Designed miniproteins, single chains, continued (3). Designs and how they scored, part 97

Each design is a single chain, and the fold is of that chain. pLDDT is the mean over its residues in the fold that is shown.

## One batch from the design tools (miniprotein)

Design m11365
Fold by ESMFold2-Fast:
Structure m11365 (fold): chain A 71 residues (1-71)
Amino acid sequence: LTEEEWRDVEAALALIQYGVALIAYKRGNEEDKKEAIETLKKAAERFRSLGYDDEAAQIEKELKKLVEEYK
């Protein structure tokens, strides 16, 4: 990986951690849940664009489960 690609991976991991943390704070309002879901979605898209299909698929699976619970 180039330094740019490595930074993108680090950013994606940070976004995943952030999204999971926000969803874990289900004591927050509905807006917080939506923001966390969008953050996870963007993180999955970043992983996929970098060629980390397995990681992206796992995040997408978690996201789908959380979205279904949120409905």
Scores: mean pLDDT 70

Design m11366
Fold by ESMFold2-Fast:
Structure m11366 (fold): chain A 84 residues (1-84)
Amino acid sequence: MSEEVKEKVREKTVELLEQVEQILREKGELKAAEIVEKLKEMVEKGASSEELERLFNELATPEERKAIEQAMEEIQPLLEELAK
């Protein structure tokens, strides 16, 4: 796989997380937004999916998880583009 493809995927992932963070902040879900911001920072640093899942599980309560899942649903069309 080319370096350009890896860089594109990382950039798209960061963009999606930025969209999720913005939606959460607009809804007043500040703690959930901070969790997403932290995940975005880790993606930029090249963190593994296992590290991202562990951080999410440690920081997010069930309520914060639901808020993030709802925001992810709102950006689902962008996720479909990333999957190509």
Scores: mean pLDDT 74

Design m11367
Fold by ESMFold2-Fast:
Structure m11367 (fold): chain A 96 residues (1-96)
Amino acid sequence: YAKKLLKKVKKKLPHVADLDFYESYQLLGEVAELLARLEKLPPDDPLRVEGLKIIKEIFTDETKGKLLKALLESMAKRDTSAKQFLNKLNKALSKL
């Protein structure tokens, strides 16, 4: 359920700056799965709108958001799935 995954991601949002490496890696995986599910919903779906807003909030965090994006960019150099996620994420963030 996309709604359950969104709730889990939202619970981590206030603590993004405090996440260690393993928690950051886990969060990237959860955000990738959430983004893939949200893309299957209509553009005007409330869950899609809320989910994209939360994803933007995570990656616009000045400290940890930059570290998460750098980690994803590093992974994308060696992993096709990470590269696809990075491309989708950048496109989603540019529309918000």
Scores: mean pLDDT 75

Design m11368
Fold by ESMFold2-Fast:
Structure m11368 (fold): chain A 58 residues (1-58)
Amino acid sequence: SLEEAADAVIRNLEAAKKISPGAYRRALETARSFADGMEKLGEKELAERVRQRIEELE
């Protein structure tokens, strides 16, 4: 499901931050692309969830 995909993207972002700055930057690009894709599909709540998690980690 799209919810499971969003959760996976968030988990990857959290894990990447603990590995290295480089891993985190790559995961961040993926997370931002995913959020943009969700917004284009009308899944605004999922897009906002991913973007909120990005803000919390920065």
Scores: mean pLDDT 85

Design m11369
Fold by ESMFold2-Fast:
Parts: structure tokens; sequence; C-alpha cells
Structure m11369 (fold): chain A 68 residues (1-68)
């Protein structure tokens, strides 16, 4: 639900900030991990991965800000 999605989005932002960026493979793995709890959010993460081979912490933070 909403709470699980918000926590996952916050964790993704924190991870991206720690690493500076996330790769397509990392985004797909994270999407697969949340798919059972929030298939819509998982689909959005997979779409983002298809559009970006690497996404910066700043870009990911802006994308996910609506979910936190």
Amino acid sequence: GEVVTRVAAADLIALAREKGSLTREELIALADGIEAADPEFAAKLKELAEENEVISAEELTEFLRAYV
C-alpha cells in the first residue's frame, strides 16, 4: 500500500544519495523486490530503468519526491 511505497521511495532516495547514482540493473532489482506489495510502483521503476541506464541521486530524488 501507500506506506510501503513511501518507505521504498525514501530508501531508494537514501541509497542513491549514498552512492551518487543508481544503475538500470539496481532499479530493476528494487522494482522486482516491491512488485508483490505495489505492482504499480514496481512498473514505474521499471519504466524509469528503461529510460535511464544510470540515474543520478538528484534525478531520482525529484522523480520519487511525489511518493514520499
Scores: mean pLDDT 78

Design m11370
Fold by ESMFold2-Fast:
Structure m11370 (fold): chain A 77 residues (1-77)
Amino acid sequence: DAAENQIRFLEALAAALKNPEVSEKLRRLAELARRAAERGSLSEEELREAERLNREVLEALLGEERAAVEAVLEALR
């Protein structure tokens, strides 16, 4: 159930963050994770998109919204 946990985590992060641009990126990552779970794989284009979005979200979370990320991670324990 790793895929379901990943999707749930991304959706919870998107809901908790106060940055709508980052929230939209997290929702897109959740959609890509769902597609991977349903199809067993992502296309090369989708994989590159997921890698780019993961990097952009990580960089944003390292700077701002640290408290919101911590609260969401605690709630998902």
Scores: mean pLDDT 73

Design m11371
Fold by ESMFold2-Fast:
Structure m11371 (fold): chain A 82 residues (1-82)
Amino acid sequence: AREAALREQVIALAAEVRATEKRPEFHAALAEAEKKLAEILAKHGEVSEEDRPELEAVVIAEAVRRSNDEAFIAQLEEIAAQ
């Protein structure tokens, strides 16, 4: 399905960002995004291992947007437009 294909694309892009992004601004934004996710999870309990890659992708996407990484923002927008 389209939704499953889009999720896999976002997860793959997030893995690439985590492997290649070295800017301090990204890592600072990532720490803030992870902190906000931890606060949300504290209210709802632990996430299953099957949902973990999708949540990590969401956190990385937020860090990309907050650090103004224009190239990765453009890639995220292209995935969202599909």
Scores: mean pLDDT 73

Design m11372
Fold by ESMFold2-Fast:
Structure m11372 (fold): chain A 92 residues (1-92)
Amino acid sequence: GPLISEEEKKELERKEIEELVKKGYLKFLDPITEEDIEAIVEAALAAAATDGSDEERVEVFLKVLEEKGFEIKEARLEGSDVFLELRRKPAP
C-alpha cells in the first residue's frame, strides 16, 4: 500500500486515542492534557511498530507509557479492545 508520512501516522493514532478516551476505554484519574495525548500516541506508535503477538504489542505499549511517566492502574484485553486506566506519576 502507499507509504504514509510519520506526521499522518501520528495524526491517525491521535484521533484513535481521542476516540478511546471518549468511549471510556482509556480512562484518566486526572484531567487529560495535550501532552498526555501526545505521549500515548508515541506509545501506540511504538507498539504498532512491534513485530509479534497482540500481547507483545500491549506489553511494549504499557512499557513505553511507564517510561513516559504514567502509572498503570488497570490494563486488560477484551477481544480486540484494550481497556486502560492510568494517571501521571507524582513529581519527585
Scores: mean pLDDT 73

Design m11373
Fold by ESMFold2-Fast:
Structure m11373 (fold): chain A 98 residues (1-98)
Amino acid sequence: SLENLKKATGSELLALKMIAIAGDMGVKQGSAEAALRTAEAYLRLGKVYFEKGKYDEAIKLFQKAIEYAQRAIDMGYEEAKKVLEDAQKFLEEAQKKK
């Protein structure tokens, strides 16, 4: 049901926000792995807001995903390129919906 979907989404949003905050602290210490995990968390969070039609919030989250994915790539984590590409695609789609 719509009510059950909203409850599940809220729990997921809280978990993703906590991961992003923890990742921000790790990235400030120069951790490439923390940058990748932070990028993934922002990408997932952005997708949830995008699915809810909250395009302005989704745009900000996808921009954060791009920022952290680029930092991970710059530190040698090439696997972050897929996160970067996905975040760029979702950012473009969210901007078209605005």
Scores: mean pLDDT 77

Design m11374
Fold by ESMFold2-Fast:
Order: C-alpha cells, then sequence, then structure tokens
Structure m11374 (fold): chain A 97 residues (1-97)
C-alpha cells in the first residue's frame, strides 16, 4: 500500500513520513520481453516524491523518471519505487520482470 511504501522511504531517508508522497497507477499497459518477443501486459506505475528527489518506476522493471542532486538518494528512491511496483503487480497476479 502507498502508506507502507511512504513509511519505508521515510525510514530509509530519515525524514518525516508526511514529506513523502506515493502515487500508484494500476491497469497501465506495459511491454515485457517474453521468449524473445515484446508482449503487452497490464501493470503498475509507482511514483515517489520527496523534497529532495523523485522516482517513477513500473512493474516491468523500467525506470521512467529519476531525479535528485544526491545520487545515493536517487538510487534509494528508484530501488523502492521499482520494488513496490513489482510487489503490487505480484499481489494482483500480474506478470513481473
Amino acid sequence: MAEETARRVAEALGIPVDQVTVTIKEDVEQWIEKDGRLVSVKGVIVRIATPDGLAVADSAGNILFAYSKDPELRRILVDIAAETAKKLAEEKGLPVV
């Protein structure tokens, strides 16, 4: 859930949870490689925003956007966004990569 993800980000960065915004988009069409071919599947996009960075990832393993002046903060946001998108897709029985 978005609240659980926001808490995880807050703990990882040492910031208050109210400074973390998590937005989840479901039933998004995305493309994955299966048996050497591109196939269309439904998936999830997760967006995490903090005062110092932003990451957007999908459940197919794509990083759609990532920004921070701190490379380590950017890496943390990307990792949590991607993991959350994959976990949510798995919970819904959607294909994950």
Scores: mean pLDDT 79

Design m11375
Fold by ESMFold2-Fast:
Structure m11375 (fold): chain A 93 residues (1-93)
Amino acid sequence: MTLVIGIETLDKEEAEQLRKLLEQIGDVTELYLDMSRLTKIDEEGVKTIKELLEEGVKVKISYASTEEGKKAAEELIKAGAEEISSEEIVKLM
């Protein structure tokens, strides 16, 4: 199953809520994260998404052109996430 989510904050609490949502839905194999409006991020939030990638969830991300957004995207892409445009994510909603 594919899940599409927009996020404005990726801290430890938001990432754990995302994990709980995935567990509640079940059978989520693809996650599309629209991070184009991301205003806050921390290392624990990034770590949680990396753990989802390691667990076999296919993650596709769009990101803001901010320095924080680019750094987060770089770490997630290095961990196996694929870049996708916000326009493509909107088509999936």
Scores: mean pLDDT 75

Design m11376
Fold by ESMFold2-Fast:
Structure m11376 (fold): chain A 108 residues (1-108)
Amino acid sequence: SSMEKQLKEAKETVTKEIDNAIANAKEAKAKLLAGTATPTEIAQLTSDSISSLNKAAEAVPEIREEAEKAKEMLLEAAGAAGRDRAEGAKKLEEVIEYLKKLKKKILE
């Protein structure tokens, strides 16, 4: 049915955008742990993750609350990274795990 096709396409879009958010968070975490990250680079990667989460919530409005929580966690991680790189990396890992669980829930 056309509704079943629309649901499939929405799931593909949301999972792609969550994967993009995870990829940017993983890059930020890796750069923080390597000591190669500038505050500007962490802010940009965080902003790119937030942009992907906004697109995910637009494709599947039902995840808007979870997307907002993940965006808040990303902003907290970026703030923490400015004070302590290890704390920032730990908080980014928490966001990555939250987004992986969200992706699994959407695909079930």
Scores: mean pLDDT 87

Design m11377
Fold by ESMFold2-Fast:
Structure m11377 (fold): chain A 85 residues (1-85)
Amino acid sequence: TDEAEAAAAPVLLLDPSTPARDLVAVPAAELDGRPLRLVARVSAAGVPTLTPFTLRIPGASAAEQAAARAALEAAGRAAIDAALA
């Protein structure tokens, strides 16, 4: 698995007409089939971690993009935790 290539993928969480502020509440499940690439690696201790990724949202402020990125990271972590349960 090429985690660096996957982590560098730019992502639009919703279509370009959707306000960026609304993206911070979107769970990972709602992005199913959309161009979202997150890669998890299992550490030596057996704990999965998310690889870094790049997010670009046209028309969004820097703060809105940072919030959307944080929401994606949180959703991805929750999905990993659910898969381990």
Scores: mean pLDDT 45

Design m11378
Fold by ESMFold2-Fast:
Structure m11378 (fold): chain A 68 residues (1-68)
Amino acid sequence: SLDEIALELAEIAGRLLLEEAKKQTGGAPGEIKIEVTEDSVTATATVGDLVLTHTISKKKLAEELAAV
């Protein structure tokens, strides 16, 4: 389903953001938060004061998948 694809992409993005945040902070411990709404999925990686985020629009994802 579209929701499953959006969630999987957000989980991948979250892991990549966490790796980047850890590199920038010298390997400090951090966390990933995934927020699901009706229209989007947002991945946030937090390491200390550093916050990195990526949002996936379900509408845009559906449009991109339909174009293939």
Scores: mean pLDDT 82

Design m11379
Fold by ESMFold2-Fast:
Structure m11379 (fold): chain A 77 residues (1-77)
Amino acid sequence: SRHARLAALAERLRAALEAGDAEAATEALVELGRVEGVEVDEAEVREAVERVLADPALKAAAIATLDGAAARARAQI
């Protein structure tokens, strides 16, 4: 299902951010955009990912945001 695809891509994004893998994180975000029908510029996404990975506080905040979104999704009936 679309929900299962999005969940798998979100987990791949989280793992890529945790690993500091800018290429994998960019690919996951571009695919998330495609699944959601959102037009994304891959170069802008890559630049944003590199900035997040370069800053430990931003990296931690991004991972916390993904974890919070997953927790909220699990809490919904």
Scores: mean pLDDT 80

Design m11380
Fold by ESMFold2-Fast:
Structure m11380 (fold): chain A 94 residues (1-94)
Amino acid sequence: SLVDQLLAEARARREAAARAGYTREAIDGLFKGLMHLALEAAERLSPEEFRQLAAELLRLVDEFVAAVPAESRAYARELATRFREQLARLLAEK
């Protein structure tokens, strides 16, 4: 399904950030990629499918922040907060 394809892309982006060693650039790339994916999903998915994807993206973000080393965690939390706020706006509009 399209939901499964988008979730696979999100997971691949998370793994790429981990493999890069959680650099600032990798963290930026992850959240930029997840936001582009969320915008595409909001356009292409039904409201119910988008709610399902959004719940999984929030779980992925929470797991990512928990895995980030202490020295990078404050930065990851800041970007995660911005992502959650933007995703909540998309959910309200859907």
Scores: mean pLDDT 89

Design m11381
Fold by ESMFold2-Fast:
Structure m11381 (fold): chain A 100 residues (1-100)
Amino acid sequence: SEDEIKKKFIEEVEKVAEEFLSKLPEEYQEEARKLKEETLEELKKAKSAEEMAEALRKFVDGMGKLAEESGDVELLKLAAETNDKLVELYDKYTEELEKL
């Protein structure tokens, strides 16, 4: 069930990313959508929890840069909240792997 745990994790990450995109101004949605798609592909290709963490880090870094370039305090807050949700999902993912 390692494949099932990974699949559920990727589905939950996609939901968090979609929630983030739904709250973005239209002008940033295309760049954020591209970053989401690249992240999901890297997560699917990942062979370890460490590689999954690296893919998530790139997503978070990309969202942070987008928020910084916008100069919008609400986008910075949204990026931070999204990061917190992704950290929680990753912790649950690693806990489920340890139970195998």
Scores: mean pLDDT 84

Design m11382
Fold by ESMFold2-Fast:
Structure m11382 (fold): chain A 77 residues (1-77)
Amino acid sequence: DLSKKTEEALKNKDSETVMKIIEEASKKFSSNPEEATIEVAFKHMADAIKKLALERAKTEEEKKEVEEEYQKLLELI
């Protein structure tokens, strides 16, 4: 369950695990002929994950890491 993995990663503040989950989702979406629609959905999911990660980030360093990983994620689509 991708949702449960994401929730666990956010609880642990593990940005690496969050990024791996998003990369897995991106690879699954790329095998779909409705790629354009899935790309938009993927961006919305990435925005939601970023928002949750920023709410959980307690230090400026953690917030910068979230922003950097979010930008890398957007480069995948």
Scores: mean pLDDT 65

Design m11383
Fold by ESMFold2-Fast:
Structure m11383 (fold): chain A 85 residues (1-85)
Amino acid sequence: SEVDELVERLEEKLEELIKKEPEKAALLEHTLALLPTYRELLPDEEFARILRETIERLEKGEDVMKVVLELEVQVALGLMRRALA
């Protein structure tokens, strides 16, 4: 599916960034480890949107820490919405 392809693309991008920027590794490794869990818990379309936005912003050279923290916030908000429904 598209979402599975986007997960693989983000995983590859995060692995590359961990190698290039070791000072950012802790957050990136945390997100990388949790991507399969996020994939299971969030609706496909919502998660695909978050993944596409994150990949595009990283490819444009936006601040890695800011982009990944905003991904984590978007995921947390999505999970909270599901828990309250």
Scores: mean pLDDT 86

Design m11384
Fold by ESMFold2-Fast:
Structure m11384 (fold): chain A 72 residues (1-72)
Amino acid sequence: MDRLEKVKELLEKFYNNEASDSELDETERLIKNLSPEEQEEVIGYFAELLGLDPSAVSPEVIISLLDAQKKK
């Protein structure tokens, strides 16, 4: 599976509260290893999922939200 498509799939699972702690950890690692262009695409996708302006979203914001869900 393509790395970018895998991140999008994992973010969809996160949004639907279906991601396991290990999948959330994998998502963080994948995002950190994306190119700047791929990170912008992920930011746009995630902002659309949450109904947010992409300018309000950064890789750090996404990672913090993933980390918060792992603590449930």
Scores: mean pLDDT 79

Design m11385
Fold by ESMFold2-Fast:
Structure m11385 (fold): chain A 104 residues (1-104)
Amino acid sequence: DPMSRESLLEHARAVAEQLGLDYDALRERFATASLEELRELSRELFERAQKAGIGTTEAMIMLAALATSYEQLRAMMDVVGEMLGLPRETSEKAADLYWEMMTS
């Protein structure tokens, strides 16, 4: 079922709080990051979420809500897909799904 943008953002904030992170500060950092910086930040946040016992879907929701463009979201999902050993096509479909949710 498609999640509303508001619901996605609420879940993203809750995940960030579970990690002891300021979600608004994360949004500012991701909005100003280069694509290369964004890939590294995405690796660090996803690894941190996994080590904290956060589920893959919840971690992906947090990352998707931090993207300010489709290009950023694609790069972030590609990094997550690489970490999980998923095909590039799977990461692309995930990015498309989350982008639709964020722009609904």
Scores: mean pLDDT 81

Design m11386
Fold by ESMFold2-Fast:
Structure m11386 (fold): chain A 100 residues (1-100)
Amino acid sequence: SEKKRKILELLRKIFDLLLEAYSKAQEMGIDISEDFEKLFELVRKLYEAVVNNKPKEEIHKIIDELIQKVNEMKAKYPELQDIFDEIIKLLNEIKKIVDE
């Protein structure tokens, strides 16, 4: 569907931002590996839920878990704040499209 295509495009942007955050952390000498892996697993879980047409309620729950994890990482790694703020913005956009 048109909605699914838009959500997948936004997920791709989130994936790119995750790689940017990891790269920036490495340049700054900050080890985010453990938190990054867990965040990446949650993004993958969201991707699989969207691809498999899981119920709206399940997709919302995964998005809320992702927003919580990103906020935790934003507090722990303030140097990456701008990237994490953009990820939260995109996650809220996905949530809005799911509600359409």
Scores: mean pLDDT 90

Design m11387
Fold by ESMFold2-Fast:
Structure m11387 (fold): chain A 74 residues (1-74)
Amino acid sequence: IEEKVREIAERLKEAGAEEFAEAFVEASKRLLKNKDYKGLAELMFKVAELAEELGDLETAKAARELAEELEEKA
């Protein structure tokens, strides 16, 4: 999970959303520490929406897949 979060964040930085990527990593670490998989899944769906707006469909798909995996753990 942490590695997938980092890869998504790096892709967002490359797409020009650097401040969002940094905030996303910090929020993800907090949610993971609290085992708030539902909150992390909601965050991943928001990341997917942003990635689609930036035209990065591969990152959007990866974020949605991770969100679905996290919902199964909640």
Scores: mean pLDDT 77

Design m11388
Fold by ESMFold2-Fast:
Structure m11388 (fold): chain A 82 residues (1-82)
Amino acid sequence: EELEKRLKELEENAKKYQTLVDHYQAMLAQKDQLTPEQVAAVERAYREAKSKLNYFQNGVDKAKEEIDKRKTEELKKKLEEL
């Protein structure tokens, strides 16, 4: 329960920062429509969002790995009991 709750929180944050990364990346793809100052501001926001996304994605991956490991061990035990 606690690990599953933590996973949901990590996934929500990862999704939030993924949306921001995608938004800033789309803006940078049209940088010919932006001033140099606007490009610099978007690039800073992009790097910050990407850093946060990586942090939360790593958290999600680790939590999923632990959940999958526990489920696999439980399944193996049940199969041995059949």
Scores: mean pLDDT 82

Design m11389
Fold by ESMFold2-Fast:
Structure m11389 (fold): chain A 86 residues (1-86)
Amino acid sequence: MEKEKKEKRREAIILGASATVEAILTIVTGREKGEDREKISEVMEEVGRLVSEGEKKIKEGNIEEAKKLFEKALELAKKAAEEFKK
């Protein structure tokens, strides 16, 4: 059971890292496209909030909630990147 819990925690951490990388790419894409600074900041604040909450859930041992929060953060970052590219 401990090994399975460790694997789930590792998956959640990797997902959180992926969300952070996507967020950075979203900022870069938005800036290169001349997107509104306020719009970029709003997206980044929301993604950052979700990642921080996910990390808190990992520390609390709530890996399933952490994974959900990280997945939502990653999806928001990807959606913003697609909107900024258009």
Scores: mean pLDDT 76

Design m11390
Fold by ESMFold2-Fast:
Structure m11390 (fold): chain A 100 residues (1-100)
Amino acid sequence: MKPLEFELEVTPDTPPEEVEARLRELAEATEDEELREGLLRLAESAEKLKVTSPGSLKLRLEDGKVVSGSVTVPASDVLSEEEAAAKSKELNEEHKKLLE
């Protein structure tokens, strides 16, 4: 029974397919059946959650099981790149109207 910590860096440029592929590679390299199943389940979750927000995937493994949530990407707390860009344009246009 050994605790393991795994971390995968994820950026907005990282496609969910790549995150899934990385998790599956780790699952196949793992000897422990429970760990393998946990990693495969996370791969499915990463795809559905579309981890495009800045953050990292962290998981704590104990006795071959995923003990903590692993997906530490605050998707609900971060605006999408398009939304952030749109808001920046709006603010800049309002500023220019005030200066004209």
Scores: mean pLDDT 55

Design m11391
Fold by ESMFold2-Fast:
Structure m11391 (fold): chain A 92 residues (1-92)
Amino acid sequence: MMEKKKKELEERFKRLKEEAERALLAALEALRAGDAAAARAELARLDELAKELEKLREEAEKAGFEELAKEIQEYLEGLRALRARLEALLAA
């Protein structure tokens, strides 16, 4: 059975979530400090992390881990929504 592959994908998902949370926090701190350049850099990092999460979702889906693929998709949608709100705050 594919338990090892599922665990590897779950560990990659956990790591990407931790990186995304750090980037979100850094973007919020930059916005509060009025550092537009730093905020834009963190939003760009969130865009790259979103691409990595999309690839991870596709890998999980191809492997037949439908529930994991769904969890990654739901997280990705939430991450994109937060990123859009931060971009709107930066543009205001």
Scores: mean pLDDT 86

Design m11392
Fold by ESMFold2-Fast:
Structure m11392 (fold): chain A 106 residues (1-106)
Amino acid sequence: GKMYQMIIEELEKIIEELQKLLEESKDSIVKRLLTQLIEKAQEVLKAIQEGKLTVEQAQKSLDLIKEGLAIAKELQDESLPVEQKVGLALRIIGILLDLDSILSKS
């Protein structure tokens, strides 16, 4: 329905933004996290398109991927203290695990 189409369109836009951040990133760890987040977002998009996720699962996945994008934008700041960078990286890993949990239940 219309709700799935809106989620798909927003997710496609976020994937494009993540891909642009990956191209601009200089840090090898940040590039790896961005690559994993892009791959997981693409898996979510495919699962939605194939009718494998409920609207609630699709929305929760979108919200998690949006949080991942916001954290990835923060990680572009090369001046961040190492402790803060590690904390942000661990949050992205947590998001990836939560997305895997949603996908495994579909």
Scores: mean pLDDT 88

Design m11393
Fold by ESMFold2-Fast:
Formats: C-alpha cells, sequence, structure tokens
Structure m11393 (fold): chain A 94 residues (1-94)
C-alpha cells in the first residue's frame, strides 16, 4: 500500500541520517514521527479522504526531509508535518 511504501522510505531515510542527530534531536524527531503514525491510523479510522490527506502530508514531509541539510531543519520539517496532520484529523472529527 502507499502507507507501507511511505513507512519504508521514512525508515530508510531515518537509518541513513540518524548519526547526524544529537540524542535530544533524535528523541524529538522519533517522537514526532511516532505521533504522525498514530494520527495517520486515526485518520484512516475516520474516512478514506482524511487518510489520503494525511498520506499526502507524509509524502511531502519525506521529500522535504530528503532535501534537509541539518538535523535542526529535519526536526522543523517533522514539527510542521505533525501540526498539519493534527489539523486534518481535528477537522475530520468535526
Amino acid sequence: SEADELERRLLALYLRRAPEFSPEQEAEFVALLGEIGRLRREAAAISPEAERKVLEVIREMIERLEQATSPEEMVAVAREARRRVREIVEEARR
């Protein structure tokens, strides 16, 4: 599925780039990705439309992470993605 493909791409990127992080940056980045994954599952339970919107945000996040030149930029990209997926889930629940 698209979700499985995106999860594999994200894991591969994380494993390649993990040595660049400080322990604090890695902990925050991993926590943000975990929350995004949880919110994706919540969106899927609400509607196919909500899931599609969240998967689009995740795909854009992966593309931006591949272009990121620092751990600080990677964390900022993940923070923005989490904010966007939370808004999608909150709107879908209304």
Scores: mean pLDDT 90

Design m11394
Fold by ESMFold2-Fast:
Structure m11394 (fold): chain A 95 residues (1-95)
Amino acid sequence: MKSPLEVLREFRERWRKSDVSDWPSLIDETTERIREIHKAGLVSDELFQELIDLLNTLRSLAQTAVQNPERRGFLEGLMDRLLEGAIQYVEDVEK
């Protein structure tokens, strides 16, 4: 099973190559992968909750970006910063 770090890095790569209309589905798929990792006991309850909170925030931003084309650039930048921060946090926790 992939680590949370690998899942987030793969999500970021796929997200960067995707169309905005695919963003909600990619986030939903990533959320399910994180839930599977947690069920397997491979992530702490605290890290799991932080990742779910991140993914829920990204899901809300993605839905807004789909509905508001004029805000997509701003929302994409915000989502990228949040995801970068989460990846860095997971890297620091796994060390």
Scores: mean pLDDT 86

Design m11395
Fold by ESMFold2-Fast:
Structure m11395 (fold): chain A 61 residues (1-61)
Amino acid sequence: SEATRLQILVESLEGILDIRRWVAQRAAQKLSPEEQAALQEELARVEARIQREIAELRAKA
């Protein structure tokens, strides 16, 4: 179950990175710089949380 959870989190991290790249390309023409920064900050928080959960699971064995 821990190994399965780790795999799901790694795949979720890859998905978030793809979404961030997509948003950067698509939002630039529709959102203000402030709105773009706020959206990227939200995505960065999700990314950081997933990375922390991966690190915690790897540390627990």
Scores: mean pLDDT 81

Design m11396
Fold by ESMFold2-Fast:
Structure m11396 (fold): chain A 130 residues (1-130)
Amino acid sequence: EAEKLEKEIQELIKELVEKLEAKALENPELAPFLVPVDVEENGMPDYLKVVPNPVSLSTIKEDVENGKIKSIKELKDKVDQMVDNVLKYFPEGSLARQLALQLKAKADELIKEYEPKIKELEEKLKKLKS
């Protein structure tokens, strides 16, 4: 039942992202990661020159809902991109870099919790499609 496995994988990834968003909401300093950067409001007119592909938690949620993120690996890659974007734009020792690494630690804990079950379902799905 490939369709049932695909749906179960999507529901688990969605649950993981919702839990990550909830953890981010507990710290007001993490608010900039919740929605896309407003380059005019935040005074960052060079942001899109340094970071051509911005990623927020809302972007990740949309990509899961639209089926652009279909695996735990694709979710991890998108979270890593969100963090790496901050590390490219902000200098070492900045609060923004520290917050990005804190958010990554929260994401890594949730991924560690969900990865075994998601990978089991992904392996079952792969066998059904072959």
Scores: mean pLDDT 82

Design m11397
Fold by ESMFold2-Fast:
Structure m11397 (fold): chain A 95 residues (1-95)
Amino acid sequence: SHMEEKRRLAEEGLQVIKELADVAAEYASRGVFDPEARRQAEAAIQGIKAVADYLREEVPEFKEEIDKAYQDAIDSVNKAREKALEEFRKKLEEL
């Protein structure tokens, strides 16, 4: 049915957002001292935005789940970046 197809598309897209968030968080952590990792984090974040926008157009009835997954993804990247900055600051204090 159309609803089952839309639900499957939403589930697959939400999984892609989660996987891109994991990639973005890893690169954001390394991006504190590595410009190439920073570029990869930015690319993954753009990928998250693109998938979320696509899902909002194709399966708007899942907007709440899409918005939550998007916000969770961005929050995870920001937390990973801040944690890496804190660890980097600690290492600088030990030098």
Scores: mean pLDDT 89

